Designed miniproteins, single chains, continued (4). Designs and how they scored, part 40

Each design is a single chain, and the fold is of that chain. pLDDT is the mean over its residues in the fold that is shown.

## One batch from the design tools (miniprotein)

Design m13373
Fold by ESMFold2-Fast:
Structure m13373 (fold): chain A 87 residues (1-87)
Amino acid sequence: MQQQLNDQLRQLQDELNDRIERASDDQLPALDLLSQALNYLNAGDYDSAELYAEKARERARELGDSETVELADRVLELTEQGKQLQS
């Protein structure tokens, strides 16, 4: 179970890094918020991960950046899964 979450987190981090390299300046603030969310998720701080991912999702929606919205949704899904496994 924990191994599967670690594998998913690694894959998501790789996808985020690829997205950042291809991003325009206008897209970077939302991606920076996602980087912070993934750092909190990796540290087991699910409340902060959720907060930053939600902020990233809203910024990306305002910009019409559907790819970053999809990444934010995936971070939120992993955060919810982490909360359920943590008693």
Scores: mean pLDDT 82

Design m13374
Fold by ESMFold2-Fast:
Structure m13374 (fold): chain A 67 residues (1-67)
Amino acid sequence: SLSPEEKLQRVAQALSRGDVEAAKAAIDELPEDDPLGRLYRAQLEGNEDLVKEAAKRIREEEEKSKS
């Protein structure tokens, strides 16, 4: 199985892409009683708006480049 560090790296990569669903999936691979897993679940629940806004900005920039 993956190390907790590798799973957290997946969460960080998903968040940098604004992919909340991928980040949640990576967190689900952590043990349910893992303090880091609980911390990141709470962080996503508290900061989903920021992640979604970042993803929207990336999308808008890509659309401008193709226009």
Scores: mean pLDDT 66

Design m13375
Fold by ESMFold2-Fast:
Structure m13375 (fold): chain A 94 residues (1-94)
Amino acid sequence: MEELIKKYEEEIKKKVEELKKRIEELINQHSDDPEKVKQAENLLKALELAYKDTLKKLKELRDNKASEDEVKLLYSGAMGILERIEKEIEKLEK
């Protein structure tokens, strides 16, 4: 169980770091477009909040000795949220 949670924490962290770099690049590339900068900053805040909430929930599952299925469900949900943020990033990259 601990190994599974650690694996999911690492995968989520890598995806968050990837998306954060893309958002920071958008802010830099569109520094003269205040609307796009504001949209990118809002996505960064959403990403940071989603990551913080996911880590909190993973810790709760670890502390409560949750089932493997519960851990997998949380991971799937977290990745779904990150995929939605990625689609919004892709819209701003176009």
Scores: mean pLDDT 86

Design m13376
Fold by ESMFold2-Fast:
Structure m13376 (fold): chain A 57 residues (1-57)
Amino acid sequence: SEETKKKLHEIGKELLRLFHGNKEQQEIAREIMEKLTAENLAAARKHLASGEEVGVS
């Protein structure tokens, strides 16, 4: 659904904002990105995209 795309876009925007924020925010953003990359970025992305109603599978 379009709401899912909007939510995903907002999450990406927040992460980008953290990256351009103060030093503490930048460190948080980096830690999140590193952890997601090391574990399973694909699964994390799928989970974020499906965080809200996306319809039936």
Scores: mean pLDDT 66

Design m13377
Fold by ESMFold2-Fast:
Structure m13377 (fold): chain A 65 residues (1-65)
Amino acid sequence: SADREEALRLLEEGGLSREQAEAALEAIQTHPDRTTLGAARRELIEAGLSEEEAERVIELALRSR
């Protein structure tokens, strides 16, 4: 999926390895509830992504299912 590859690229550009990026994407897709997505967004920001980049990754992850 183009959305999946874009999400992975954004995560890698943010400083995550490919393995970390794939794990983060899978976690978001597995538990797409508001509480889990809020935690994932915070973790991505703590890892080095901006708020806009974190929100974009979550959007792309949910669309790539």
Scores: mean pLDDT 80

Design m13378
Fold by ESMFold2-Fast:
Order: structure tokens, then C-alpha cells, then sequence
Structure m13378 (fold): chain A 102 residues (1-102)
């Protein structure tokens, strides 16, 4: 469980970092692809939470943050997208911390 959580967190972080690098280069499509992969890892990370209601809620929160980031990218608001990417990072960090405390 903990080793799987650490690997999922690492995958999420790598994709968020690559997404941000693509945004720095003006590559919106590359950023989208990496955000989608980060969401997949974040949802899997949240699914490891033992409390089913909390697990479901955190997975929905992850989807919401991803959709907000994509909406900002569609509007050309790169700074708005970056804020939601940072929120995704914080959510993954919070979930990993909780999993380590179990």
C-alpha cells in the first residue's frame, strides 16, 4: 500500500512538472497530455484511502481541479491553469501524508 502510494505520487509529480515545462514553452497540447496523466495517478492515489466516502470525495476533487486547469488553458489563462496545477500537487501531497499515517 505505502510503496504503491509513493510510486503514484512520484508519477503525478513528474507529470505535473512536465505539464508546467510545456506551459513555459507555449505547448498547450503537451501540457494537457501531462495533466491528464497526472490526474490518472492522483485518482489512483486517492483510491488507496481506506474510507470509501473520503476516497470518492478526493477523487472527485482531483477531477474538479483538473477540469478547472483545462478550462483555464482553453481560455488562454496560463496563470489560472498554473494555480490549479499547484492545487493538484497539494492534494496529492495531502493524500500521501494521510496514507503514510495509516
Amino acid sequence: KLKEAEELYKEMMEHLEQGLRHLDQGDIEGAREHLEKALESLQKLASLLEDVLKSTGEQLRAIGLYLDAIRHLDQGDIEGARRHIEEMRKLGEEILKELKEE
Scores: mean pLDDT 87

Design m13379
Fold by ESMFold2-Fast:
Structure m13379 (fold): chain A 80 residues (1-80)
Amino acid sequence: DKEREQKLIEEGKKLVEKLPEETQKKIRETVESQDVEAIQKLYEELAAKLGKEKAEAIVAYFVHEELEKKKKEAEKKAEQ
């Protein structure tokens, strides 16, 4: 259900805005690496500290942000 995915991403954005900048950077770099094992470990660390629901929302937000960024970069390259 697309609406539920969008709601999860919006919740993740709100949670991310409350995180320290250094923590946001670490999560972004981990997601950008596309290392599935590193992303899984990050999720487990966040789930231990914040709970599974919040960890899922935070990871979903950063994954969505990275996919949107790559889509926009691909569109710019296609126009050249």
Scores: mean pLDDT 77

Design m13380
Fold by ESMFold2-Fast:
Structure m13380 (fold): chain A 112 residues (1-112)
Amino acid sequence: LDEAEAAYEEAVKLAEESGSAEGYRVAKDAYLNLAVIAARRGDADSAIAYGEKALEANRQYIELRRDKLSTEEWVASYLRLVGNQVEFDLAVEALERGDYDLAARHFRNMID
């Protein structure tokens, strides 16, 4: 788990350094995997923090592609962002109840 966590943290760093849309997409997936690891360890604070960073990376990804998306693609991307926010809110509720397995499932549901 520590080795996997370090690998995802390095992936985030490299992806964010790229400043590209693809980099933010990679960062989103890496942050969500870190949130799953933290949730499985019972580390609610880290799981929430990683989930928030994943949502922000997804917003950056969508913004950087806005001018290249059709109206339908933009609406679809925004609906996925809303769906991810709902999954995040459900993960936070699960963490607050001490249901770490359910929280990890909600974070995994955010990974496309």
Scores: mean pLDDT 83

Design m13381
Fold by ESMFold2-Fast:
Structure m13381 (fold): chain A 73 residues (1-73)
Amino acid sequence: SVEVLEQQAAGLEAVAKKFRDEGEALKRQAEAESDEEVSKQLTAEAERHFKSAAAAQEAADYLRAQAEKERAE
């Protein structure tokens, strides 16, 4: 149903936001880090979080598109 798709999309959007917020925190930590190797590791971890956020957002967008399609039927 449309409501189930919208609820699932909202859940994935919340997951995407959490990953993005965590990634941004790691990026700030990397920028404050004086050890270049540690800063590099924190930056790589931030990039993984941003990729996870993008994947969750893409899945949410897909479900929202499916909900709109079902509304049009």
Scores: mean pLDDT 90

Design m13382
Fold by ESMFold2-Fast:
Structure m13382 (fold): chain A 78 residues (1-78)
Amino acid sequence: MLEELKERLAEALRELGVPEEVAEEAAQSVANAVKGGQPDLALHELRRLLREAGASEEVVERALEIAKELIDEYLKKS
């Protein structure tokens, strides 16, 4: 479910040290793009939001790996 993707991504971002507010915003943006049938846009928006928030490139790369995994799981269930 889309809510599960959002919650799991927000939790993973917090574990990477992303602030709660940014993690929730990024997870919601990814979920919205996936709901719209645009997984590439979801990854682009995640990268943009994390970089704007000052996340390191290491955090950005790890977050994209996690998001891609969660998106792939969601699409296989649909």
Scores: mean pLDDT 83

Design m13383
Fold by ESMFold2-Fast:
Structure m13383 (fold): chain A 109 residues (1-109)
Amino acid sequence: NDKELLEALAELVVASYTLLLALKKLKESEEKIKEAEKILEEAREKLKEALEHSEDVTYATGVQLRVIGEELDAERKIEEASEEEVKEIKKEAEKELEEARKRVEELEK
């Protein structure tokens, strides 16, 4: 289902971006930050391709706008958060990233 793949890729992008922001705020190792940046870049490329190949332009536009909104929400939430709150955001983002990654892999089969 094309829509299910778009949703899974949107979740993958938002989770990977949230994780990257959390790692940067916590001043984690350069190696971890670079790995998170690579994951985000790959996720964004896959989402872009899925959006370009979508037959439902209205739905695809809605997904793209939602991703932008959720990325902005993640930026605000992490900027305002304490160190302990950022650690919890990181933990949740890691869980969401793993779940989204598995969903994308199943849908690409």
Scores: mean pLDDT 87

Design m13384
Fold by ESMFold2-Fast:
Structure m13384 (fold): chain A 55 residues (1-55)
Amino acid sequence: MIDDYRQALVDAVKEQYGEESAEAARKAFDEAYSVTSNLTLAMSRGMEAALKTAK
């Protein structure tokens, strides 16, 4: 379940912004989820990291 959400986020970011942004999203998601266990926060942190990395 959680791995499916993480993979969907990473795949979406990779398609839109590339591999570097996808890696940033993955790291932010994993960090947020390990600390909070909150899927919504993990998704938000992942997307924020992706957008900051994207150009």
Scores: mean pLDDT 79

Design m13385
Fold by ESMFold2-Fast:
Structure m13385 (fold): chain A 89 residues (1-89)
Amino acid sequence: MSPETARENGEIELAAAPGWIKEAEELKKVSSEEDKKKLDELIERIEAAVAAIRAALAAGDAEGAFEATLDFAVAVVSLAVLKSVLKEK
C-alpha cells in the first residue's frame, strides 16, 4: 500500500471511530453485565486500533497502518454483530 492510500484509509477510520465508540457506550446502558464486558472489550479493541493507526501514520509505516485499519474493521464488524444480537433480546 502507498503512504498516500494508507493515510486516506487511516483518516477515514479515525473519523468514524468516535461514532462507533459512542454507539457501543449507548448499547452498554441497556445490556447485561456479561454483554457490557463484551462491549468494553470491543471499545478497547477499537481504541487500540485507533492508537495503532495514528502511530503507524506518524511513522510513515504504510503496512502497519493497513494492518491497524484491518484490526479496526474486524472490531467494528464484531460490534455490529453484537449490536444485532443484543437488539433481538
Scores: mean pLDDT 81

Design m13386
Fold by ESMFold2-Fast:
Structure m13386 (fold): chain A 64 residues (1-64)
Amino acid sequence: MEIDAQNAAGAAFQAGRSLEDALAEARKVGPLTPEQEAILRVAYYVTQGDLEKARALAAEAGLD
């Protein structure tokens, strides 16, 4: 796919938008699976510099 929901959320994170706004933008591109939502939450906390929270969420979602 040329562009997906993760790219839309990534752009919102770079623009300093909230997690809620980023998830809303991603959902506009298409419905999010639980796995996709977990990936976006991890990416959000990485961009916020909260690596402990990001790691915990990745482990919880089975992404680690």
Scores: mean pLDDT 71

Design m13387
Fold by ESMFold2-Fast:
Structure m13387 (fold): chain A 91 residues (1-91)
Amino acid sequence: MKESQEIIERLTKLAEELRKKGASDKEIVVEVSIEYLRIEGVEVDTEKTSDREIIEKALDLLLEKISEKHGKEPTEEHEEMKERIVEEVLK
């Protein structure tokens, strides 16, 4: 739980810093997804993997980790968050 909190705080801070630098919503989501995968020890080849695939991999891993740590299936809120993020990036 403490580790997951620290990860979320780090990713939130990264997103805020990127936004302040004028990054687009898509660029922010991709960079945050890459950082999350890196923190979890998942190697991603950013040259060979599409932005969508990077985001989907990060969200799937995040939802799996949250579900396991809470001993519950993904909540409706988690499903809505994933769908919202994918929709915003694919605009």
Scores: mean pLDDT 71

Design m13388
Fold by ESMFold2-Fast:
Structure m13388 (fold): chain A 94 residues (1-94)
Amino acid sequence: STAEKVKELAEKAKKALEEGDEEAVREAFRQMKEVIENAKELSEEEKKKLIKAVESAERLALQAIRTGDRTLAALAKHELDEVVEEVERAEKEA
């Protein structure tokens, strides 16, 4: 399912963030945006909101790696969890 794929990619992004791997972070976020954009059960408006949230989480994750800021890392992880929850909700309502 779309929610399962997004959840798996969010976990990969969190792992890459903990390891300080910027390339792995970028790749996980790129794949997550692709999964969301290609999701037939999501409306165009839902896709736009989710992609914006994913891009916000990516910025926070990359800043966290570059600065070593644990608060930014926690915010990035929280925003990823929110994205997963929104996709799961949208999939259940479809």
Scores: mean pLDDT 87

Design m13389
Fold by ESMFold2-Fast:
Structure m13389 (fold): chain A 57 residues (1-57)
Amino acid sequence: DRTRALAALIREMQTELGLSAEQVGDLVAGRVDAVLARTPAELHPAIREAAARIEAL
């Protein structure tokens, strides 16, 4: 179920990347650039990977 997979990925992103609920909402909505603009460059590869995983669901 895409909904369950998405919920698990959201929990992983919040726990591992320290993203806020607003940032996770932006990623789920496809606004990756908005999240990248507000996060350190060191996290960008992990954020792009998370966005790709969301799109693959």
Scores: mean pLDDT 80

Design m13390
Fold by ESMFold2-Fast:
Structure m13390 (fold): chain A 68 residues (1-68)
Amino acid sequence: SMMDQMRRQAALSAGYDAAEDALRQGASDDEAFERALKAAREVAPDLPDDVLEEVARQAVERARQDLS
């Protein structure tokens, strides 16, 4: 639904900020993923874990590309 898309977008935004901060501090991709996942879950706790994991992976990928 439209609401689910908006929640996913909010989770991605939060995950991206967490991943970017982690990568800027020299964290590994795995550590950035864990921080992104935690941030995404805090913003959108109602989303399924598999969706939150996908969002966290996308957040880390985008942050890596932007910092390259």
Scores: mean pLDDT 88

Design m13391
Fold by ESMFold2-Fast:
Structure m13391 (fold): chain A 84 residues (1-84)
Amino acid sequence: MTPEELLAEMRRLLERLKELLKQLTDRENILKAIGYILRAIGDIFDLERLLKDPSVSEEEKRARAEAAIAAIRKDIAEIEELLA
């Protein structure tokens, strides 16, 4: 995955998080869902910072970004399960 493809995927995941926020209706699951959403948003900001860091190799950026995207996807899946 290229840095451009990683940025596009990050933006897609951010749009999905915005949609999930609009679906919050269950009081008992709201706090848990907010926690996962905030964590995923933090991971996206960390990923953007990583991709802009000139001291990190492109190979290392790719590996770390792919791991971060996997973690964000897991958080989104957990949010979707809580809101189902």
Scores: mean pLDDT 77

Design m13392
Fold by ESMFold2-Fast:
Structure m13392 (fold): chain A 66 residues (1-66)
Amino acid sequence: DRERLERAVEEAAILEYARHGAAATDDQIVARAAELSGAPRAAVSRVLREMKARGRLRPPQPGVTR
């Protein structure tokens, strides 16, 4: 189900961004989301692309000057 995959991608993105910041890759997010959802990585990758096109995935900004 696409809704479940979208939720898994969002959760995976939050986890990978927390671990790696702006260095987190789409492949890392896809792998984590596939593990969380039990779906094939190809299906998760397609959902990730659609979510990015909608602006639903926002990576953390790189470190700011302080």
Scores: mean pLDDT 74

Design m13393
Fold by ESMFold2-Fast:
Structure m13393 (fold): chain A 59 residues (1-59)
Amino acid sequence: GVQYSPEAEKFATQGVVYFQEGKYSLAVVAYEQALKADPSFVEARNGLEKAKAKLEQLA
């Protein structure tokens, strides 16, 4: 399969951790950084959408 950059993987992992801790704004930032490193990173894109949806629930 396609191997993503170590930078993209690191930021995506940080996003997952922040999301699990309820830190949705930090999760958004982490996933956006992952997508800057690799725009094709589907997992980061899905995580970003979920984190944004959680922030909308708080608005």
Scores: mean pLDDT 81

Design m13394
Fold by ESMFold2-Fast:
Structure m13394 (fold): chain A 86 residues (1-86)
Amino acid sequence: MLTVTAEVEKLPSGDYKATAKVELSEDVEQAAVSFVNEQGRLLGTIKLPTDAAPHTAELVSKEPVSSAVAYAKRGNEVIEKTAYFK
């Protein structure tokens, strides 16, 4: 099973640093995180290692990040979880 937590901080440059922590409870074939703004625009996608472990993805964006969407695929099963930045 997949869990995701997300944090965002505003850097001194005025850019936003978004961090997503994705926990995989078992090995998967593919894993990634997509970062999205308030309008639903994709800001970036970061591919993750596929082993059963906590993985961290970071994105620096000039736009505020509103959510991180974590994705994992195992066989014909696709698991997706969204974490919202507060």
Scores: mean pLDDT 81

Design m13395
Fold by ESMFold2-Fast:
Structure m13395 (fold): chain A 80 residues (1-80)
Amino acid sequence: SALEQQKAQRLAEAEEALEQARSDFSEEAYQELLELSRRGVDLEYQRQQAAAAGDTKKAAELEKEIREIQDELSRVAAEA
């Protein structure tokens, strides 16, 4: 599906961006950022699926979780 293709592309872009910035991070920070980035991509895919199904409540809950992951990514990156 188009959503599966978008998910795969977003995952590849996120992993590539982290790899390009690899030298700015410790191994531990890099692995944490990689895990958070992958989780964020998965949550965005789930949000798009919920929105496509008309489940506006679930989509809103997932959007909140995505914001929390984005905030944590920013925190980890700033501390590395």
Scores: mean pLDDT 84

Design m13396
Fold by ESMFold2-Fast:
Structure m13396 (fold): chain A 72 residues (1-72)
Amino acid sequence: AAAAEAEARAGEIGDRYVPLVKATNQAIKALDEGGLEKALELLRELMKGVFTPEQVAAAERNLRAVADLEAA
């Protein structure tokens, strides 16, 4: 059924999304506490072995964009 397929897909997204949200939130907190370099190091450490290199690179670009906005 379409509903069962949607639930299975939402579960898969949830399992991947929760670690990504946690890593991103911790990296943003580290940005405030220790600056961009510390935040990027933490983000890479939290994402390694769990996410693809493309996903890590996208998260790093997003974190740099946040830092640039804070600096403006």
Scores: mean pLDDT 71

Design m13397
Fold by ESMFold2-Fast:
Structure m13397 (fold): chain A 69 residues (1-69)
Amino acid sequence: EVEEARREVERLADEVAELLGKEKDIEKETDLAMALLSLAVALTTPGLSAEELREVVRRARELVEKTVA
């Protein structure tokens, strides 16, 4: 389950990085950069539970959704 949750973080990080590379609005770029940073920190932090990894994914998705509204 931790391995599965980690794969979710990795996939979302790749998606956010692609969006960030195409974004030209500084406000949206900032939100996407914050989402990507939180995902990268989660991937490099040892000992996170599956629940903790999924919470990071949830918060990052909220930031991404804000940029497409």
Scores: mean pLDDT 79

Design m13398
Fold by ESMFold2-Fast:
Structure m13398 (fold): chain A 98 residues (1-98)
Amino acid sequence: MNPDASTAEGQLALGDMYRHLGDLDGAAEYYKKAIELDPDSIVSARAALNLGKILFAQDKYEEAIKYYEKSIEIATKNKDSITVREAEKNLKLAKEKL
């Protein structure tokens, strides 16, 4: 099913599709759009986490840290303990690279 590009959920799904195709720059663009459309949602917490992972894969550790911290903040407000735990693990790994 094609994602609805007008929604934050649709932008997150497009980001995931581009990531699976190996287009990390395209994926990052869609994750940023998901965050912009609904910045305080659980969708934006997941988009920030996935954007952080892409930045980490590109050796952009300081930028990855910023998005992992953003993901933790939004996920904590939304009581998404799974996203908090994953973002905290990735944050620790990114800090170890600096």
Scores: mean pLDDT 86

Design m13399
Fold by ESMFold2-Fast:
Parts: C-alpha cells; sequence; structure tokens
Structure m13399 (fold): chain A 90 residues (1-90)
C-alpha cells in the first residue's frame, strides 16, 4: 500500500536527516526536511514517486560530501522503494 511505502520512505529520510545534521550540513538537512514533508503529504503513487526522486538526488549529494557507507546503503534502499512505487503505477 502507499501508506506502507510512505512509512518506509519516512524512516529512510529521517536517517538521512540525522546523518546530515550530525555532519553539520545544514543546507542538505533543510532539503531533506522539505523532501520528507512532500513524502508525508503524498496521497498517490505519482506524488510519492516525485518526492522519492527528490530525496534520492539529495541523498546522492549527501553521499558525495560525506563519502558515508551508511548513506550509500540508504541510497540502495531508496532505489528499491522507487522501483516498487513505479510498478504500482502500471
Amino acid sequence: SIDSLKAVMVKIGRELLEIARREGLDELAAEIEAALAKIEAATDAEALLAATEELIEIARKLEKKTKSFEVGELLGLLGIVRGIVRRTEV
């Protein structure tokens, strides 16, 4: 269900937010918070997919700045969730 996918995305996004805050990357932290708000507001698969794509791009920036293994793992999970959301639209 969309609610289950949103719950997983919110958990991943909150972990990314904690990493950004821990590393003092305030601009990326603000971008993650904005993407999380869009994920929580999403009522359909299209809106959730768009918010997921935004979070993935922010997470890629975070990985590049931190070179964090944890961010790489979370990016992998985001890719899996994105794939599931895409399949629910067809």
Scores: mean pLDDT 85

Design m13400
Fold by ESMFold2-Fast:
Structure m13400 (fold): chain A 59 residues (1-59)
Amino acid sequence: AAPEVPPGGKFRKLKIPDEEFFKLSIEYGERLRAAYAAGRPDEVARIVEEFRKKLDESA
């Protein structure tokens, strides 16, 4: 079923090449998976924040 939410899920437009984004996604995805497996939600939050900053800085 299609969600009936307002357009509030606007993602930040990424200004990096697809290949660079893919590479970053793999790198941070592995780190996130490891943090989840270790039961470290504080580390997960930190990694997510780093990933977002990295994407913002990559123009």
Scores: mean pLDDT 68

Design m13401
Fold by ESMFold2-Fast:
Structure m13401 (fold): chain A 67 residues (1-67)
Amino acid sequence: SALDEAIARLKQAGGFPADTPDEELLRYIKDLIDQGRLTEEQLAALLAALGVSPETIAAVLARIREV
């Protein structure tokens, strides 16, 4: 799915192994946001730079809030 591909691109951009569980990556990102070390706007800009569509960016952000 487009969501799975976007998460895979985030793993590569962050230097995570491709077999890293999605929940581990998303929790790591959520922790950065909760600590004020990353904003949702910065994450959205990174995803856009990686070629992710606005609809898929919204889905990634929603998934991060749910972990």
Scores: mean pLDDT 86

Design m13402
Fold by ESMFold2-Fast:
Structure m13402 (fold): chain A 100 residues (1-100)
Amino acid sequence: SMEEKMEKLRELKEEMKAETDPAKKVDILEEMVELLKETWPSMSVEEREEALEILDEALAEAEKMFSQLSKEQRRRLVLAGATVGLLRIDLSVERKVLEQ
């Protein structure tokens, strides 16, 4: 269900905050991004806004360790951020289409 998927995003965010291994934080972030991509078409506007806030917090946590990441891990982090940015643009377009 959508409620279970939203709860999974919140749980992954807390797992990511508790994780001390930079590589594992990037792995958790990618799992969150893939879950968001999978669920995005079925989400309400409010659920999309909440999910983006969760991903913004997760991205901020990963970015704190940017200097500790390998070149490949840094690239993965930047691509994760880009994907979240594209979904934010998609939500902005959806809101404008729904405005009267």
Scores: mean pLDDT 87

Design m13403
Fold by ESMFold2-Fast:
Structure m13403 (fold): chain A 76 residues (1-76)
Amino acid sequence: LFEEAVNQAAEIARIAREEGKEEVAEFTEMSLFRAPPTAEGFAAAFQETAKFAEEKGAERSARLAQEVADKFRELA
């Protein structure tokens, strides 16, 4: 769970930086470190990341973050 969450956060941050959205990359990393280390906690963190990415126009990052949130929610 934790290893998968770290890997997915790194990928979302990488895509956000490619989109020129450093704020979204930083938000992704910060949200992960603040999350309870549970499937439910990670689902909530990635869901908030998806919303923030949408607000900032980081379309690719938002879509991936939503997919990751949905996967962790299924595990909770």
Scores: mean pLDDT 83

Design m13404
Fold by ESMFold2-Fast:
Structure m13404 (fold): chain A 94 residues (1-94)
Amino acid sequence: SSHIERQRELVEKAIEEGSEEAARRTAYELLVSTLTDGKVREEALKAIEAGDYEKALELVAEAVYPYANISKEELRKMVEATAEKIVEEAKKKE
């Protein structure tokens, strides 16, 4: 439940900010939060803070490769879909 609670808080903060930039950043943070390796997760979060979303996608793709053959493009598409949902929820709050 703590993981779900953390994800909920990230989404709620992005909705409060109401910006597309905040929604995209939060969508990447949500993706990274699924990583079980703490070191990889921390490295990916630093990449997000630096605006290096390509590095974050690469780290996630490499970490999940043993379990799922998912490309960086598929991950990016999932992140963009999540960001769009956050923006829609922000508009409903208005």
Scores: mean pLDDT 76

Design m13405
Fold by ESMFold2-Fast:
Structure m13405 (fold): chain A 88 residues (1-88)
Amino acid sequence: SHMEELRKKQIEEDIKDAFLIMIKYNIISLLEKVLERGEITPEDVAELRGLLENIKKIDPSVTDEDVEELLRLAVEDPQAAIEKVRSL
C-alpha cells in the first residue's frame, strides 16, 4: 500500500542520515588527528577523498567542487576544514 511505501522511505532516509553522521564523524576525527600532528599525509588525503565521495552518494547537494575545496582546506587549514564539514 501507499502507506507501507511511505514508511519504507522514512526508514531508508533515517538510515541514510545515520550513515551521513557517521561519515562526517570519521572525517572530523581524521582532520583532528591531522591538526594534532601538524601534517597531512597522502594516505590521509586518499582516506578523506573516499569519505567525501561517500557523502556525495548520500547527499546530492555536495558537488565535486565541494570535495576538492574540502581537500584543499584540509591541507591549508585543517581547522577551517573541520568547521566546514560540521556545517554540511
Scores: mean pLDDT 84

Design m13406
Fold by ESMFold2-Fast:
Structure m13406 (fold): chain A 68 residues (1-68)
Amino acid sequence: PVATFRVETPEQLVAAQILIAEAVGDKARVTFLGVDEEGRYLFRVEAETPEDLEKAREVLSGIAELVE
């Protein structure tokens, strides 16, 4: 399963990658997708299981916005 997120700054993008790695280890892949029209950093999280994606969403809830 996959989800796309955005963050405001490059520092938050780095923090997001660290939080995901701590929550699910190697069971999720983070792919940078670019910068949106508002200048926010878009990235995709590809998780091995729905449970791993749920953990990633939880740790990201304070710094990243889920993009539909």
Scores: mean pLDDT 82

Design m13407
Fold by ESMFold2-Fast:
Structure m13407 (fold): chain A 97 residues (1-97)
Amino acid sequence: SAAEEVVEELEKTLDEAQKKALRAQREGLLRVLNDEQVAEVLRLLDERNRLYRRAAETGDQAALERANELGRAIEEALALAEEGRPEEEIRRALERA
């Protein structure tokens, strides 16, 4: 599974509580997204979280703005998926990230 491969990669730097949260997030996303879309969302969420951390540590406004853009794209894709919109529309929302 593409989503499982992403989870296994991301888990390498996480503690047990973070691993549990990541696996729960994967399971939740699979309820509304297919495996490839979940893999992409998990990658985008990881990038967003890294950018938020960078912004908090360094005051990097560009990192904060990019993290917010990623968050909006993910939220749009999830809203489209929950509404049962076509896979192409969900893909286009994720591509805006």
Scores: mean pLDDT 86

